# Ledger of designs, part 43: designed miniproteins, single chains, continued (2)

Each design is a single chain, and the fold is of that chain. pLDDT is the mean over its residues in the fold that is shown.

## One batch from the design tools (miniprotein)

Design m5479
Fold by ESMFold2-Fast:
Structure m5479 (fold): chain A 112 residues (1-112)
Amino acid sequence: MVKKLSKEEVEKLKKEGEEAEKKGDYEKAAELYGKAAMGYAALGDNEEAKEYARKAAEAAVKAVEKDPSKAIGLALRLIGYAIDLRLLGAEEAAEEMTEGAKRVVEVGKKLE
């Protein structure tokens, strides 16, 4: 079940994600950007949903580069977001999450 977030709550998640990324906490950034993408999609802001889905995927890749053991868990999380985004009609954001999951697995496989 997706909680309906206000625009202010979504903007807060976006800013917290940016802060986590600045601190090098890429796993936290991926989670926060993923939640922001979901929030934007629920608000009908599909362009923003796509942007933050891409940022979540990029942060997840960076997290796996730092710790390859997280690859499967992060890929599954991105696929979970993709399913929910698709149910919200945010098809392009869902595609960004799905492609991100593929990149996360591939990077994890190379780094072991």
Scores: mean pLDDT 85

Design m5480
Fold by ESMFold2-Fast:
Structure m5480 (fold): chain A 66 residues (1-66)
Amino acid sequence: SMEEVEKLKEELKKAVEENDVERVKELVDQLIPLLSSEEATELAKEIGSKVKTKEIEEHILRLVTA
């Protein structure tokens, strides 16, 4: 549902801010099949400024390359 997608997006933003690599990976894997290319690109841009590590950066890039 849209509500579930919005919750996953907010959880991803929180996980990125907390530098929780494992949680970011799990949430990205869940979001990939649920987001359009445009939505995924917009989300990646929103959180890109909050990315602190290469590991998180690599997972966020998977949103736009899937």
Scores: mean pLDDT 82

Design m5481
Fold by ESMFold2-Fast:
Structure m5481 (fold): chain A 72 residues (1-72)
Amino acid sequence: GMADLEEARRHLELGKEDLAEYERLKDDPSRLTEAIAAALRAIGHAFTAKLLAERVGDEELAKEAEELLRKS
């Protein structure tokens, strides 16, 4: 339904933000724990977005979530 589609989009956007945070932090050894946490959040959000998108049949959103998973 619409609520699942909205949740899928929300998780996709959060995952993109967390991946960007990981990319920003990954080269700073003093922030390694924060970088790892951001990567794990990105994976979780991308996976959730994919499952929700597949459930509602949004193939384009599911592909975007798969791409995010591939990059994290």
Scores: mean pLDDT 87

Design m5482
Fold by ESMFold2-Fast:
Parts: C-alpha cells; structure tokens; sequence
Structure m5482 (fold): chain A 96 residues (1-96)
C-alpha cells in the first residue's frame, strides 16, 4: 500500500490524497495499478499524433464507465488525465 501511494503522489497528488482519505483496499489499489500500467504501455507504443491522442482519450473514458466505485473512478480519472496531459504536451512541442 505505501509503495502504491508513493507512485500515485508522483502521478497525481490529488489522487493520492483521495486514496488516503477513502482507505483503499489492496484489491482496489491493484486494479488501479493494472489500469495505470496498461495505459502507460499504450502511451509508449503510440506515435505522437492527434489521432492517437483521441484514441487514448476514448480508451480512458471506456475504462472509467466500467468502474462501479466512484472513488476508484475519480482516482483513475485523475491519474490517467495526468499521463494523457503529458502526452498532449509532447505532441504540442513536436509541432513547434
């Protein structure tokens, strides 16, 4: 759990705060880690294009729809949006 919270803090301080306040189970933490790792892999395999940015946004929204726990969904949303924002920034910098 402590390693998970440290990883969340680096990706999104807001997500880490929510995780601490709601008291996530180890199963919920593992589910979040698996989704984050899957998304990080997709980001690494994706070329810096607007089409891939849209596909990554669609993947994120589809995964979020399948999360029943509102707190888990909020944590995932914050973390994945942080990663997506970094991808979008790199795409903008590539165009300049």
Amino acid sequence: MEEFLEKLEKLSPEAAKIAKEVGLSEEEAKKIEELVEEFEKLLKESELTNENLEKLEEWMLEKLKNIDNENVAQIVDLVLNSLLSKFAKELVEKKK
Scores: mean pLDDT 81

Design m5483
Fold by ESMFold2-Fast:
Structure m5483 (fold): chain A 77 residues (1-77)
Amino acid sequence: NEFKVWLYKRITEIAKKLFPEITQEQLDEAIKRLEKVFPELAKKVKEARDAGMTAQEIWDKYGEEIEKKRIEYLKEK
């Protein structure tokens, strides 16, 4: 639905911010926002962060999953 289309754009913006080195505070804020809409994905990102992965490494690992889930959720409406 329209809210999930907005989320897609938000995730894309987060991805672009993750590629240029982002701070831990920015990553934490991004995780909190993802948790409200994609809780399972937010949990995976949080676990990766807690394991010491950088924001870019997290995006490299979960970027495709984020895109696939986004498409599926947008189709569900």
Scores: mean pLDDT 66

Design m5484
Fold by ESMFold2-Fast:
Structure m5484 (fold): chain A 103 residues (1-103)
Amino acid sequence: EKKVLKLGGDLPITATVEATEDSIVVTVTAGEDIERATVLVVVEGSDGSRRVATVEVERGGTATVTIPVKKGETVRVTVGASGVKVDGSEAEGGSEPVTLTTP
């Protein structure tokens, strides 16, 4: 299962969230208007577990983070980002939570 998230706000970042057999893979792509950004990924399990990962992306770059989960687990994933645009202004964005289940 694969979902594409566009972050709201003024930060042109797209995140793709994919459930594999035992992990959630989040791929983050920054637009050309971004100088740099720090991306926060929060994965909440149905058992109440909470996993947090951060990754940095640069202008026009792509970064991937892999978060281990249990097979057959249903998780809630939220992606947020804060960074600086090429004009020097600060910006941030965040996604609505998405729910995925590992096969």
Scores: mean pLDDT 79

Design m5485
Fold by ESMFold2-Fast:
Structure m5485 (fold): chain A 75 residues (1-75)
Amino acid sequence: MGVPKEKVEEARKKVTEFLEKHKDTELIELLEKASDETIVHLAWTIENTSPKNAKTALENMRAVIRADLGEKLPF
């Protein structure tokens, strides 16, 4: 909602880098359709997640993006 464009771009870069490190191409493609608010939230989640919990973070990111996309669909 009130997220600066620069903040969104920085967040998207961090999220994309994390997904590329874990080779999750599907989530990278879904990220293109995610809202600015969701992208910033995902970056915050990554920064506050222990490296050993990367798998859980990926599952949470997928759920969050899918929920965001679901809210944009007419059902």
Scores: mean pLDDT 74

Design m5486
Fold by ESMFold2-Fast:
Structure m5486 (fold): chain A 67 residues (1-67)
Amino acid sequence: SAMKEKIEEEAEKKIEETREKLSDVTLSEKEEELLRYVALKNVELKASGDVAKGRELAPELKALIAA
């Protein structure tokens, strides 16, 4: 499970960076869940060797941006 641990660590770092940028904005629980999901998926896709930029923009990310 070293791969899962690495993916989770990288996702947490990206989430922390995003929270720091949004320090003056409070996200809803649902928005935070979407952020975690999108971060995890992007890291997972990169770890799998998927270089397609389209896959880095998961549908959940589009939903978060549209909100």
Scores: mean pLDDT 62

Design m5487
Fold by ESMFold2-Fast:
Structure m5487 (fold): chain A 56 residues (1-56)
Amino acid sequence: AEFTPEEIAAFDKDGDGVLTPEELRELLRAMGFDNGDGKLVGEAATKLAEQLEKAA
């Protein structure tokens, strides 16, 4: 899965180019990765953090 810079920026409320774990959770939920268990968030958040490092 690939996130667009616009999607990442929309959930980066601080505007510092880094999403907090809470913001990552909201992004993943909005994208349909969080099925309500919250378990998926851990793995997907790590993967998303790698994408953010490339974008930052």
Scores: mean pLDDT 61

Design m5488
Fold by ESMFold2-Fast:
Structure m5488 (fold): chain A 91 residues (1-91)
Amino acid sequence: DELARLQAQLEEARRLLEEAKKVLEGHISPDHPEAKELVEQLDATLDRADQVLEAGRQAGRPLEAVRQALEILTGGFLEASQRVTELGMKK
């Protein structure tokens, strides 16, 4: 059940990051330097989390991998959220 709880949090964090990316792409021009950098950072964060999860599966440590991936996604979301707020954007 602990793994299930962490998996649910992981999915929520991933969805929040994807939503932040959509907001940045939808409301700010792709040519805007800050929006470009944030989108790239969000993509890199999502990729890193997925790589950690896959490595954990192969190593037989799925619980630890989910915890690490969640920390990566949560950190990335907090940074992106602050930037979106500074830009005066809302959903």
Scores: mean pLDDT 75

Design m5489
Fold by ESMFold2-Fast:
Structure m5489 (fold): chain A 61 residues (1-61)
Amino acid sequence: SPTVVEFDVEEPTDLEANEKASQLATEAVKAGQTAVIHVKSDGKEYEFTISPELVAASRAA
């Protein structure tokens, strides 16, 4: 089964939230893991998933 790691990110600004989320996603992908990141910033809430396969597909195009 693929390894999935989940993170909660809460920062006051979208910029800070994006930087933290990008760091966590990058480290998970480097470890061969799928990352599910739940973000809260500036009263907004959203979730995204990134996998090694998604990153490879983006770079291969």
Scores: mean pLDDT 76

Design m5490
Fold by ESMFold2-Fast:
Structure m5490 (fold): chain A 74 residues (1-74)
Amino acid sequence: MSIEELKEEAERLFEEVKPKLSPEEAERLTQAMENVFALVDELVAKGTEEDIAAAKTILEIFIQELRDLKKKLE
């Protein structure tokens, strides 16, 4: 899966989870996603294969955290 596809999956999961959270929890999750995406963008901007692989791994971990959160809220 590409970095773009991983970002799209994270955004989709975030939108599904966000309405089920309290305003404070939603704000914290929004900040976490912004921090993850900023780090990913910095790694991609460096343009090395290692940095791109690290960005992908970070996104995959975050997506798994969102999936686990969604499961708990359903």
Scores: mean pLDDT 85

Design m5491
Fold by ESMFold2-Fast:
Parts: sequence; structure tokens; C-alpha cells
Structure m5491 (fold): chain A 73 residues (1-73)
Amino acid sequence: MKELTKESTKKLLKEIYDSLTPEEQKVFDMIIEKGVEGTTLDELAAELGLSKEKVREIVQKIFDKIREYLKKK
């Protein structure tokens, strides 16, 4: 586990974040703050007023974007 520079981390997160809708940004914020283990699909669905299926789609989309970004290196 290598430490990323503040600039690299901000640039990565900002690019992904700016590409998301306001709804998807809320999901992203919760994942980043609490971590994947700290946030359940049930909790996200309840807080955002979305279905579990919709939240699952958003979470998967965010993770796919992160993986794609990392693969470009």
C-alpha cells in the first residue's frame, strides 16, 4: 500500500466526482467517508430514498470508474 500525494488523490477523486450526478455523488461521499465495510446498501437506500437495486447499480458504476482509471496507469 503506497501513499499517494495529496495532488494525485484530489485529482483522481475530483475527476470521478465531477463525472457523477448529484445522486451518485452522495453515494460516493458515503463510500469514501465510511468505507465499503461501514456502509450497507440498505443504509444508502434509506438515506437517499432509492431502491436497493438502484444503489447497487450506482455503487458498481463508481467502482467500475475507479478500476478503469487505475488501469489507465
Scores: mean pLDDT 69

Design m5492
Fold by ESMFold2-Fast:
Structure m5492 (fold): chain A 81 residues (1-81)
Amino acid sequence: DAFAAAVARVHALLREHPDAPLADIRAAIAADPALAEAYERLRAAIRQATAEEDPERALAIVEAVLPPALQAELRAAWAAE
């Protein structure tokens, strides 16, 4: 669950600082190796998902790297599109 905890921390950091410059948020993420690793893994999954023509397959790629709580949130957002 170290990865799930790191992803949740990245999500919380972004939610806590919605108006902060992206550079400051990225610096905070880069300062924590676990957060940096989780962030890069999520970004790689998103890049792979954007190359998929099938939206359900794209969703599955992103879900595979997210903890269950965030998977539920992503599914709700995807269904609204």
Scores: mean pLDDT 65

Design m5493
Fold by ESMFold2-Fast:
Structure m5493 (fold): chain A 73 residues (1-73)
Amino acid sequence: SLEERLLEAMRRANELAVKAIELKASEEVEKKVQEAIEQGEWLRENFEKLSEEEAEEKIREIEKLIDEVEKAL
């Protein structure tokens, strides 16, 4: 489900936030992981207000940020 996909993305983002601190990542990488977390929290709060298509698009954007952070670490 989209809710399970969002939950998994948020889990990954929070794990990467911890890893970024441990690895002393750049401010740019820390900013991107925080952006993913903030977008995930916004989507969680507004999930019921969005269409399925809009929610899926927002999840894809969050997943893209997560992938960029993982590649940068």
Scores: mean pLDDT 86

Design m5494
Fold by ESMFold2-Fast:
Structure m5494 (fold): chain A 62 residues (1-62)
Amino acid sequence: SKKEEQKKIAEAIGRALRIIGDTLDEIIAEAKREGLPLEEMAERAKPAMEKASEEALKILKE
């Protein structure tokens, strides 16, 4: 039913946001430990954020 599909979509979005949030928390923690400038942080974050985005999209497709 439409209501069950909406619930499933909401739960999938929640899971996707958690993956992105957890990845951001790890990146922020590493940046704090190393005192990295924003540009260097972004270069180091790029592969992790790309992977998190792929996993989030995979959840949203299901």
Scores: mean pLDDT 76

Design m5495
Fold by ESMFold2-Fast:
Structure m5495 (fold): chain A 81 residues (1-81)
Amino acid sequence: GPLERAGRAARDALEAGGVREGADGVYRALLSGDLELAIQALGAAGAEGGREVGLRAAEALARAHGDPEFGRRALEAAEAA
């Protein structure tokens, strides 16, 4: 479903940027269906990997999920990190 696709896309983008533990955290949060937890996990992963890595992960997540509002919130969380 959309959450699983978004979780894989975000994890893959974070791992490509060198983030490991934060990438798994985002993936598990999305699989749990807790979107607030997923946004918090994405912000934390962005803080670890750096702004560019966080933004690329948020863009990948937004594209795979397909919800413009959730995508906007993900991008805002990555920018705030």
Scores: mean pLDDT 81

Design m5496
Fold by ESMFold2-Fast:
Formats: sequence, C-alpha cells, structure tokens
Structure m5496 (fold): chain A 67 residues (1-67)
Amino acid sequence: MKVLTVEQAEKVALRLYLEGKITVEQARELGRYLRENKLERISQRELAEVLGVSVSTVSRVARELGL
C-alpha cells in the first residue's frame, strides 16, 4: 500500500470533500491528527480510517491524482 506525504494526504482529502464524500469537520480532524501525532507521512489505510471512508476510495482518488 502506498504511503502519502502530508501534502498528498491533504490533496486526497480536498478531492473527497469536493466529491461530497467527507465533511469540512472530517478534513479538520485530519489536520489535527497529523499535527498531534507529528506525522510527515501517512498510509492510505490510516488516512481512510481518519477520514471515515473506505481504503478503496482513498486508493482510487490517490491513483486519479497520480500519487
């Protein structure tokens, strides 16, 4: 499974927000999670858990973004 940088994870979250798959509050929770855990990278599985979406949804969006 691909590991994403913080910037890449934020791009995935933005795309999911624009698709109506996540709320603004879920996107804010990701930002808080990354800061509090001092993460520079995050797995697609962990990103999916934080955003409350499926791993396949994160994988699809990451692929569409060329990540």
Scores: mean pLDDT 83

Design m5497
Fold by ESMFold2-Fast:
Structure m5497 (fold): chain A 85 residues (1-85)
Amino acid sequence: SQLSKLRREANDLISELNDAMLNDAPPEKIRELIERLRRLAEEFESLGDTQLADKLRTYADAGEAYLAGDYDRARLIILNYLYSL
């Protein structure tokens, strides 16, 4: 189904962002992934999947912190999300 494809895309994007941050990918690549994560979060929100929308927004926020050079904040954003559910 289209929903299953979107969920796979969400997981792939999160994985790609984590890999990009781990391997210090170019800022342009990380910005592209953040934009795609935020767009996909809006789609899941419209579908009523608030939990997955929140997860995607959290990873996008972490990516933005990483781009700002705040690597500790990037990690903390993800950890706080995992422990605040």
Scores: mean pLDDT 87

Design m5498
Fold by ESMFold2-Fast:
Structure m5498 (fold): chain A 88 residues (1-88)
Amino acid sequence: SAKVREVVAFATAAALRIIGEELQLLLDPSVSKQQRIDRLQALRDRYLAQLDALRAAHADDADVQAAIDDAKALIERAYEEAIKTIEE
């Protein structure tokens, strides 16, 4: 469905944005480790909130719900890997 494709595109863009933000923050010596973590956390939370709103709007569409579950997993994985890179 068009909505499933939209969710997949959103999740892909969100994951790439988190990875890009991580790289940008690693290259900025003016930003503390804690500030880097806080910024990535805020970005993750914003994307998850957008998916939660979409889930509520499409509660009766099982395919959209499944796509949102996969999208959340992808975003969480991107966030966890970004945090690990900052901690190393």
Scores: mean pLDDT 86

Design m5499
Fold by ESMFold2-Fast:
Structure m5499 (fold): chain A 97 residues (1-97)
Amino acid sequence: MKEAAELLEEAAEAVRQGNLKEAADYVLSAAILLIGKDPEASRYLAKAAEALEQGNLKEAAEYLRKAAEHLRRSGLPGQEEAAEALEELAEAALEAA
């Protein structure tokens, strides 16, 4: 979870710099880390990464919010930190839209 949160923080910075492709790569890396722990959150992160690559920032923010909701419900160690990083990334995407 800590590694996933760190990747999502890097994704938020990439969005702020206008580098949506780099942000998508960080989000996909986080999705891979979650595939065995929270497959539903991983699926939403993959959709968010696709939306980021396409420049669909509002759609990306919706999927990031859904991933955060699923992670909070998972009860996994470190899920709150990862969920907060996802909310920050969603805010960065909406500010860039």
Scores: mean pLDDT 84

Design m5500
Fold by ESMFold2-Fast:
Structure m5500 (fold): chain A 98 residues (1-98)
Amino acid sequence: SEAALQQLRDFLQAARDAGKVVLAQGVSVNEKEKSLDLALVAVDADLDADAVYDQLLKELEELLKLGYEITGVSAGTAQTAAGPADALIVTVKYPSFG
């Protein structure tokens, strides 16, 4: 979904603009739907937020070129070392291999 992809891009940009680093804190695989839910958390970390943002955008573009689709974005929670945190849950659909 273009809307879901834009919401993901907006989340990544907002985190960078706040000087926060986006980390994946959980993956839930749905074998029936050939998809996964990825929990993304924006955290204060001793890392270069601009460099992490650039790398995540590059990885996203590479996944899209391979035929992965961002089909949904929702608000959720993820377990972190510091306890539960607000997360963006991103649904990624696998490429069709037949």
Scores: mean pLDDT 81

Design m5501
Fold by ESMFold2-Fast:
Parts: C-alpha cells; sequence; structure tokens
Structure m5501 (fold): chain A 112 residues (1-112)
C-alpha cells in the first residue's frame, strides 16, 4: 500500500528530525502530492536494486527508507517515493540534503 509506505516514511522522518505534529502533517501532504506528480516509466528493477544503488551512492538515509518500505511497495513505487523524499529534504531539511549531496559526490569521485 502506498498509503502505508508514506506513513512509514513520515514516521521515519519524524523520529530522525524530531518533528512536531504540524510538520509531520505538512510532510505527509507534500509526499502524497509529489508522489502523484512524479512521472516514471515502469522499469524492470527490484526494490533491492534501489537499496544497493542508494548505498553505493552514499545516500544512507534513502537506503534506510528503501529497506523500511520494501514490504509494502514495488520498485516503481519505491523510486517515486525516493524522488519525493529527496524533494522534501531539499525544501525542508536543506542541511540533510547537502550532506547527502556531499556523500554522493565523494562516492562518485571514488569510482572515477
Amino acid sequence: SIEKAIELVVEYLKKKFNLEEEEVEEIREELKRLYENIELEKRNSTVKDLKELAEIQGRKLLAEIVELIEPVVDATEAERILIAVIEVLKKKFPEAFEEMVKATMKKAEELD
């Protein structure tokens, strides 16, 4: 269930960033809105592939979210949720977003 996956993500972010109930509701609404507006071609990837990619890219927060939602989503649904989470991080948690970007750049440099 997408609703269950979004609830799991919201609860994860609430605990990680010590959010108040008003912030939790805003994030829930934003995640739902973003999820519906993300256009993705259905791909033959697995949720496990998305977790491994996030780990390789140094995106630990995204890898933890993928693991959490894996039982309730397919790969396309998980990818949409991850894109929505990245947009929420960029807008509401810019420090966490910047740390994720820095981790990704460091991992990319190690591979090149």
Scores: mean pLDDT 81

Design m5502
Fold by ESMFold2-Fast:
Structure m5502 (fold): chain A 60 residues (1-60)
Amino acid sequence: MMTEQQGKAAAEAALAAPDARGARAAASSHWYDGGNMEGARRALAAPTREEAAAEALAGI
């Protein structure tokens, strides 16, 4: 389950990534670790770093 703390950590990691691909990987990994496959799928589909970070917070 994704907690608010995990979502914020994932968003921080995504924003720290140098590109959208790195951001998607960071955000999706935290969603998989939290057991939320839908969140992981949305993060992987995000076209930009900011959108990947936003998806990390969307489940809170």
Scores: mean pLDDT 69

Design m5503
Fold by ESMFold2-Fast:
Structure m5503 (fold): chain A 62 residues (1-62)
Amino acid sequence: MAGVEALKKKLEELLARDIHPSTDEMFKVIQEGIALGASPEDALAVMQKVMTEALKKEFEAR
C-alpha cells in the first residue's frame, strides 16, 4: 500500500528530527498518507505503531 509506506517513512523521519513533533505536524503527515491511498484506519494504526516503536527505542537506548 503506497500511501501507508509513504506515511510510515514520513513519520519515522519526523520523529528522527524531533521526538516531540506537534500534533498538527503528525496530523498533516497522516492526512498526506490518506491522500496517497491509505485508509484512515491504516493511517492511525501506522501512527500508533511508529510512536510506540520510537518511545520503545528511546527507552531501550539506555
Scores: mean pLDDT 72

Design m5504
Fold by ESMFold2-Fast:
Structure m5504 (fold): chain A 78 residues (1-78)
Amino acid sequence: MTAEELERLRERAERVEPYIPKIVERLKKLTKKEGPSEEEILKLLEEIKKEEPDPELREAIEVIIESMLRARKVRREL
């Protein structure tokens, strides 16, 4: 991971922050199972992203998906 990549991710995370509560609320409404798995959450996020007409909200969802996939990779390496 380059310093430029890290800085870009930080900027994207700051842009995403105000959308997080709205995304979480949508996930709660679509989740039919208590304690959904990380894979189920990722699938729901991809579905919301596909149906979302707002490009800023789609970018926010993409950043969250990328963050979750990165966290998953780190857990597998530990």
Scores: mean pLDDT 70

Design m5505
Fold by ESMFold2-Fast:
Parts: structure tokens; C-alpha cells; sequence
Structure m5505 (fold): chain A 81 residues (1-81)
């Protein structure tokens, strides 16, 4: 849904603001653009999951608790969609 996309984009923007890695920030920007173009809930889920996995991989361990918290919020939004 449009509401789910907007909420997920908002959370990804929060993650980008807290990110210290330029490559992680770039992957978030790519994820946001792909989410905007997603036409199905299944595409939205796959893009969000892929973006979060890359974010976790590229981020320092000190940033992982915040990423985990925001990932849980995204999962809840997707469950309600």
C-alpha cells in the first residue's frame, strides 16, 4: 500500500541520518528509489529486506542495535499490509 511505502521510506531516511558509512547511505538511497517503484507487496518486502541486510553488512557493530530496532518496525508495517 502507499501508506506502507511512505512509512518504510521514513524509517530508511532515519537510518540514513544515523549512518556513518557513505556506502550504506548509498544503498539506502537505492532502496528508497526501488521501494517507490515497487508495484506489489512482495516486491516491497524483498526490497526492504535486501536494503536492511546490506545496511547491517556495511555498518559498524555500534550501529547494529539501532538498525535492528528500525528493522523490527519495518517488519510490523509489512505484516499489517
Amino acid sequence: SSEAKEKIIEILEELKKKSTNPQAQERIDEGIERIKKAKTLEELKKIAEETLVYLATLSPDSELPFIQEKAKEIVEILKES
Scores: mean pLDDT 85

Design m5506
Fold by ESMFold2-Fast:
Structure m5506 (fold): chain A 83 residues (1-83)
Amino acid sequence: MKLTPEQIERIVKGLEEALDGVIKRLKEAEKNHDKQAVEDARKRIEDILKGAENLLKQAESVGAPDELIERIKKLIERAKEAL
């Protein structure tokens, strides 16, 4: 199913919120020297990255606004930097 730009925007917002939450958990896990929690957090960031890359392809295919495409690219960059 092809997503609408409005649906893509809602999913992007959800991924942004999810990434913020996982980055906080990663920092806490590193502070607590919890290796398993660090691995779990990194895996979630990888899943968010894959979701964002798939959304970028969908956004480009439906001709989404440049602002939305840039927002997805920024999300991808933040996820890569967190890994």
Scores: mean pLDDT 85

Design m5507
Fold by ESMFold2-Fast:
Structure m5507 (fold): chain A 66 residues (1-66)
Amino acid sequence: MSVEELKKKAEEHLARARQALANGDRQTAASHLIEAAFYAMKLFDKDPETAEKLLEEVHALARELA
């Protein structure tokens, strides 16, 4: 999987997590946050600045779920 593919997947899962959270679907939001974090972490060695930004967004949404 390329760096661009990892970034795209992380961003898509973040967008889905935000949509689910806005609709009160905490279970779906949590599932998408886990996927977003997974792809963002895989980016860390290749594009750490983008990975850090994506992980910060994941952490912000995770605080909403807690």
Scores: mean pLDDT 84

Design m5508
Fold by ESMFold2-Fast:
Structure m5508 (fold): chain A 56 residues (1-56)
Amino acid sequence: GEHYLALAEEYIRKAEAGELSGDRAGAGAATHLLQAGASVEEAQKAGLEANRRGGA
């Protein structure tokens, strides 16, 4: 539900802040979006976005 969406956004924010590597942030964001009921495509898109921002 919304809890998993909030966790996905938290992983993206931590990646942007440099607190998580892009790889870890991407995996976390994608996993939590899938748990929230997002499509595989949406989860993958968010994971790639978090990875880019955290991975430089």
Scores: mean pLDDT 72

Design m5509
Fold by ESMFold2-Fast:
Structure m5509 (fold): chain A 80 residues (1-80)
Amino acid sequence: SEEVPLEEMKERFEREIKEAEEVIAKMEPLSEEEREEVRREIERQRERIAAARAAAPDDEKVALQIEAVEEGIRLAEKLL
């Protein structure tokens, strides 16, 4: 796959997170069933982060991707 520079990845993630925050702020409240699905997805993502961190603790790209996923989880929690 094509390699993306760390600086470019960081800028992209920061922009995507900001755009997602704006979208979430305008969303209607989720149903209880939709909230349950979001909670299950958050739990799965947290497990993936823990596994990725354990597998590649010194990888800067993996660390940046983990930070992006953690911010995504934080945004998803705003829907709950």
Scores: mean pLDDT 81

Design m5510
Fold by ESMFold2-Fast:
Structure m5510 (fold): chain A 74 residues (1-74)
Amino acid sequence: MQLSDEELLSLFRDFVLGLLETARRERTPETVEAARRTLDEVREMFLSLDPSPETVAEMDRLYEETLRELDRIE
């Protein structure tokens, strides 16, 4: 595997940030709901790369923080 856990986390953070920025810019219920669905899909995709348990824990932390931030937009 060429992608390190550090690189995987960096890419996940970038995806999460971009998704959150789009939801904050649009500020519609439809965009927020789409962002939640995309977040779930992206998380599942990254988990399929079989990251370490420590990386999974950090991804879950970012996932939960992002869900809270999306709730703040509503």
Scores: mean pLDDT 80

Design m5511
Fold by ESMFold2-Fast:
Structure m5511 (fold): chain A 107 residues (1-107)
Amino acid sequence: SEVKKKIDEFYKEVKEKINNAKPGETLEVKLELPDLTATVEELSYASQMIYDLLKEAIKKGLKKLEISITFGDGTSVSGKLEGNDVSLSVDGRALGRPPQFLQWKWP
């Protein structure tokens, strides 16, 4: 899948940025795929990759991480870490899907 390939490349790039960051730093990273649309499986895959990056950011001690992947149909997957708050959302506007929001707090 071209979508999964682009997600894998983005994951490696962002993971390297997190590994090279200092505790207390803020990162904002975005991937835009204007010529690609994602299947439900590929959106799930993107969500899992973003979740893994949020965990790496927490482990590294980042103050904030904002990460998003946006597709050509307006569908997006985003994750946010801010202090002890973590959220993950999927916005499937072009497919008529309601936003899905998972939020949890880190101790």
Scores: mean pLDDT 78

Design m5512
Fold by ESMFold2-Fast:
Structure m5512 (fold): chain A 100 residues (1-100)
Amino acid sequence: SAAARAAFDAAVDALTTEYNQKLLEVRESTDDPIEYYKKRIEILNEYKTKLTALYDAFAAAHPEDAAWIAAQRASDLNFIDKQIEIYKEVLKKLEEEKKK
């Protein structure tokens, strides 16, 4: 339903706002680029876990919206996974440079 989708979108927006703020705070919390990327990866993994829980709960409560929720879930989680992979690659390069 439109009301159920609006409530879901509001919950996702609130979670996204919370995690975007945490990601910004990491930059101010450390001058070590290795610590920075480790903390960002941790925050993104926590965000992914909580976002997945929201998707699972909505899908269980609203099976009529299954196709809509599946498409948004795939898009959102793939974006987060790609960001985590990029940060892991950057972290690997920074750790290799520190050894030189």
Scores: mean pLDDT 85

Design m5513
Fold by ESMFold2-Fast:
Structure m5513 (fold): chain A 94 residues (1-94)
Amino acid sequence: SSMEKEKELEEKKKKVIERAKAAAEKAGMEVIAMDSGENPLTGIVVVAAVVYDKKTKEYRVAVHAEPSEELDEEEERALAETIRRAIEEALAKA
């Protein structure tokens, strides 16, 4: 069953990335760079992206996290916010 769980996580990750990208495009944002991580124990998928907002003509960091049914949504949002801050700090130093 370990191969099935790995396949399910990979499929979930692809779908989350696709939804995050579609949401950015719908909001008028161009995805410049995107990275994703998954927690195999919890099934959380986090996507972080550098996006270009075509309306404001500004670069910003966007974070998208999708919970599993067994996880605390507040904890997932805190994780996504931590990743967003880390990326913003890295960009500020560049």
Scores: mean pLDDT 69

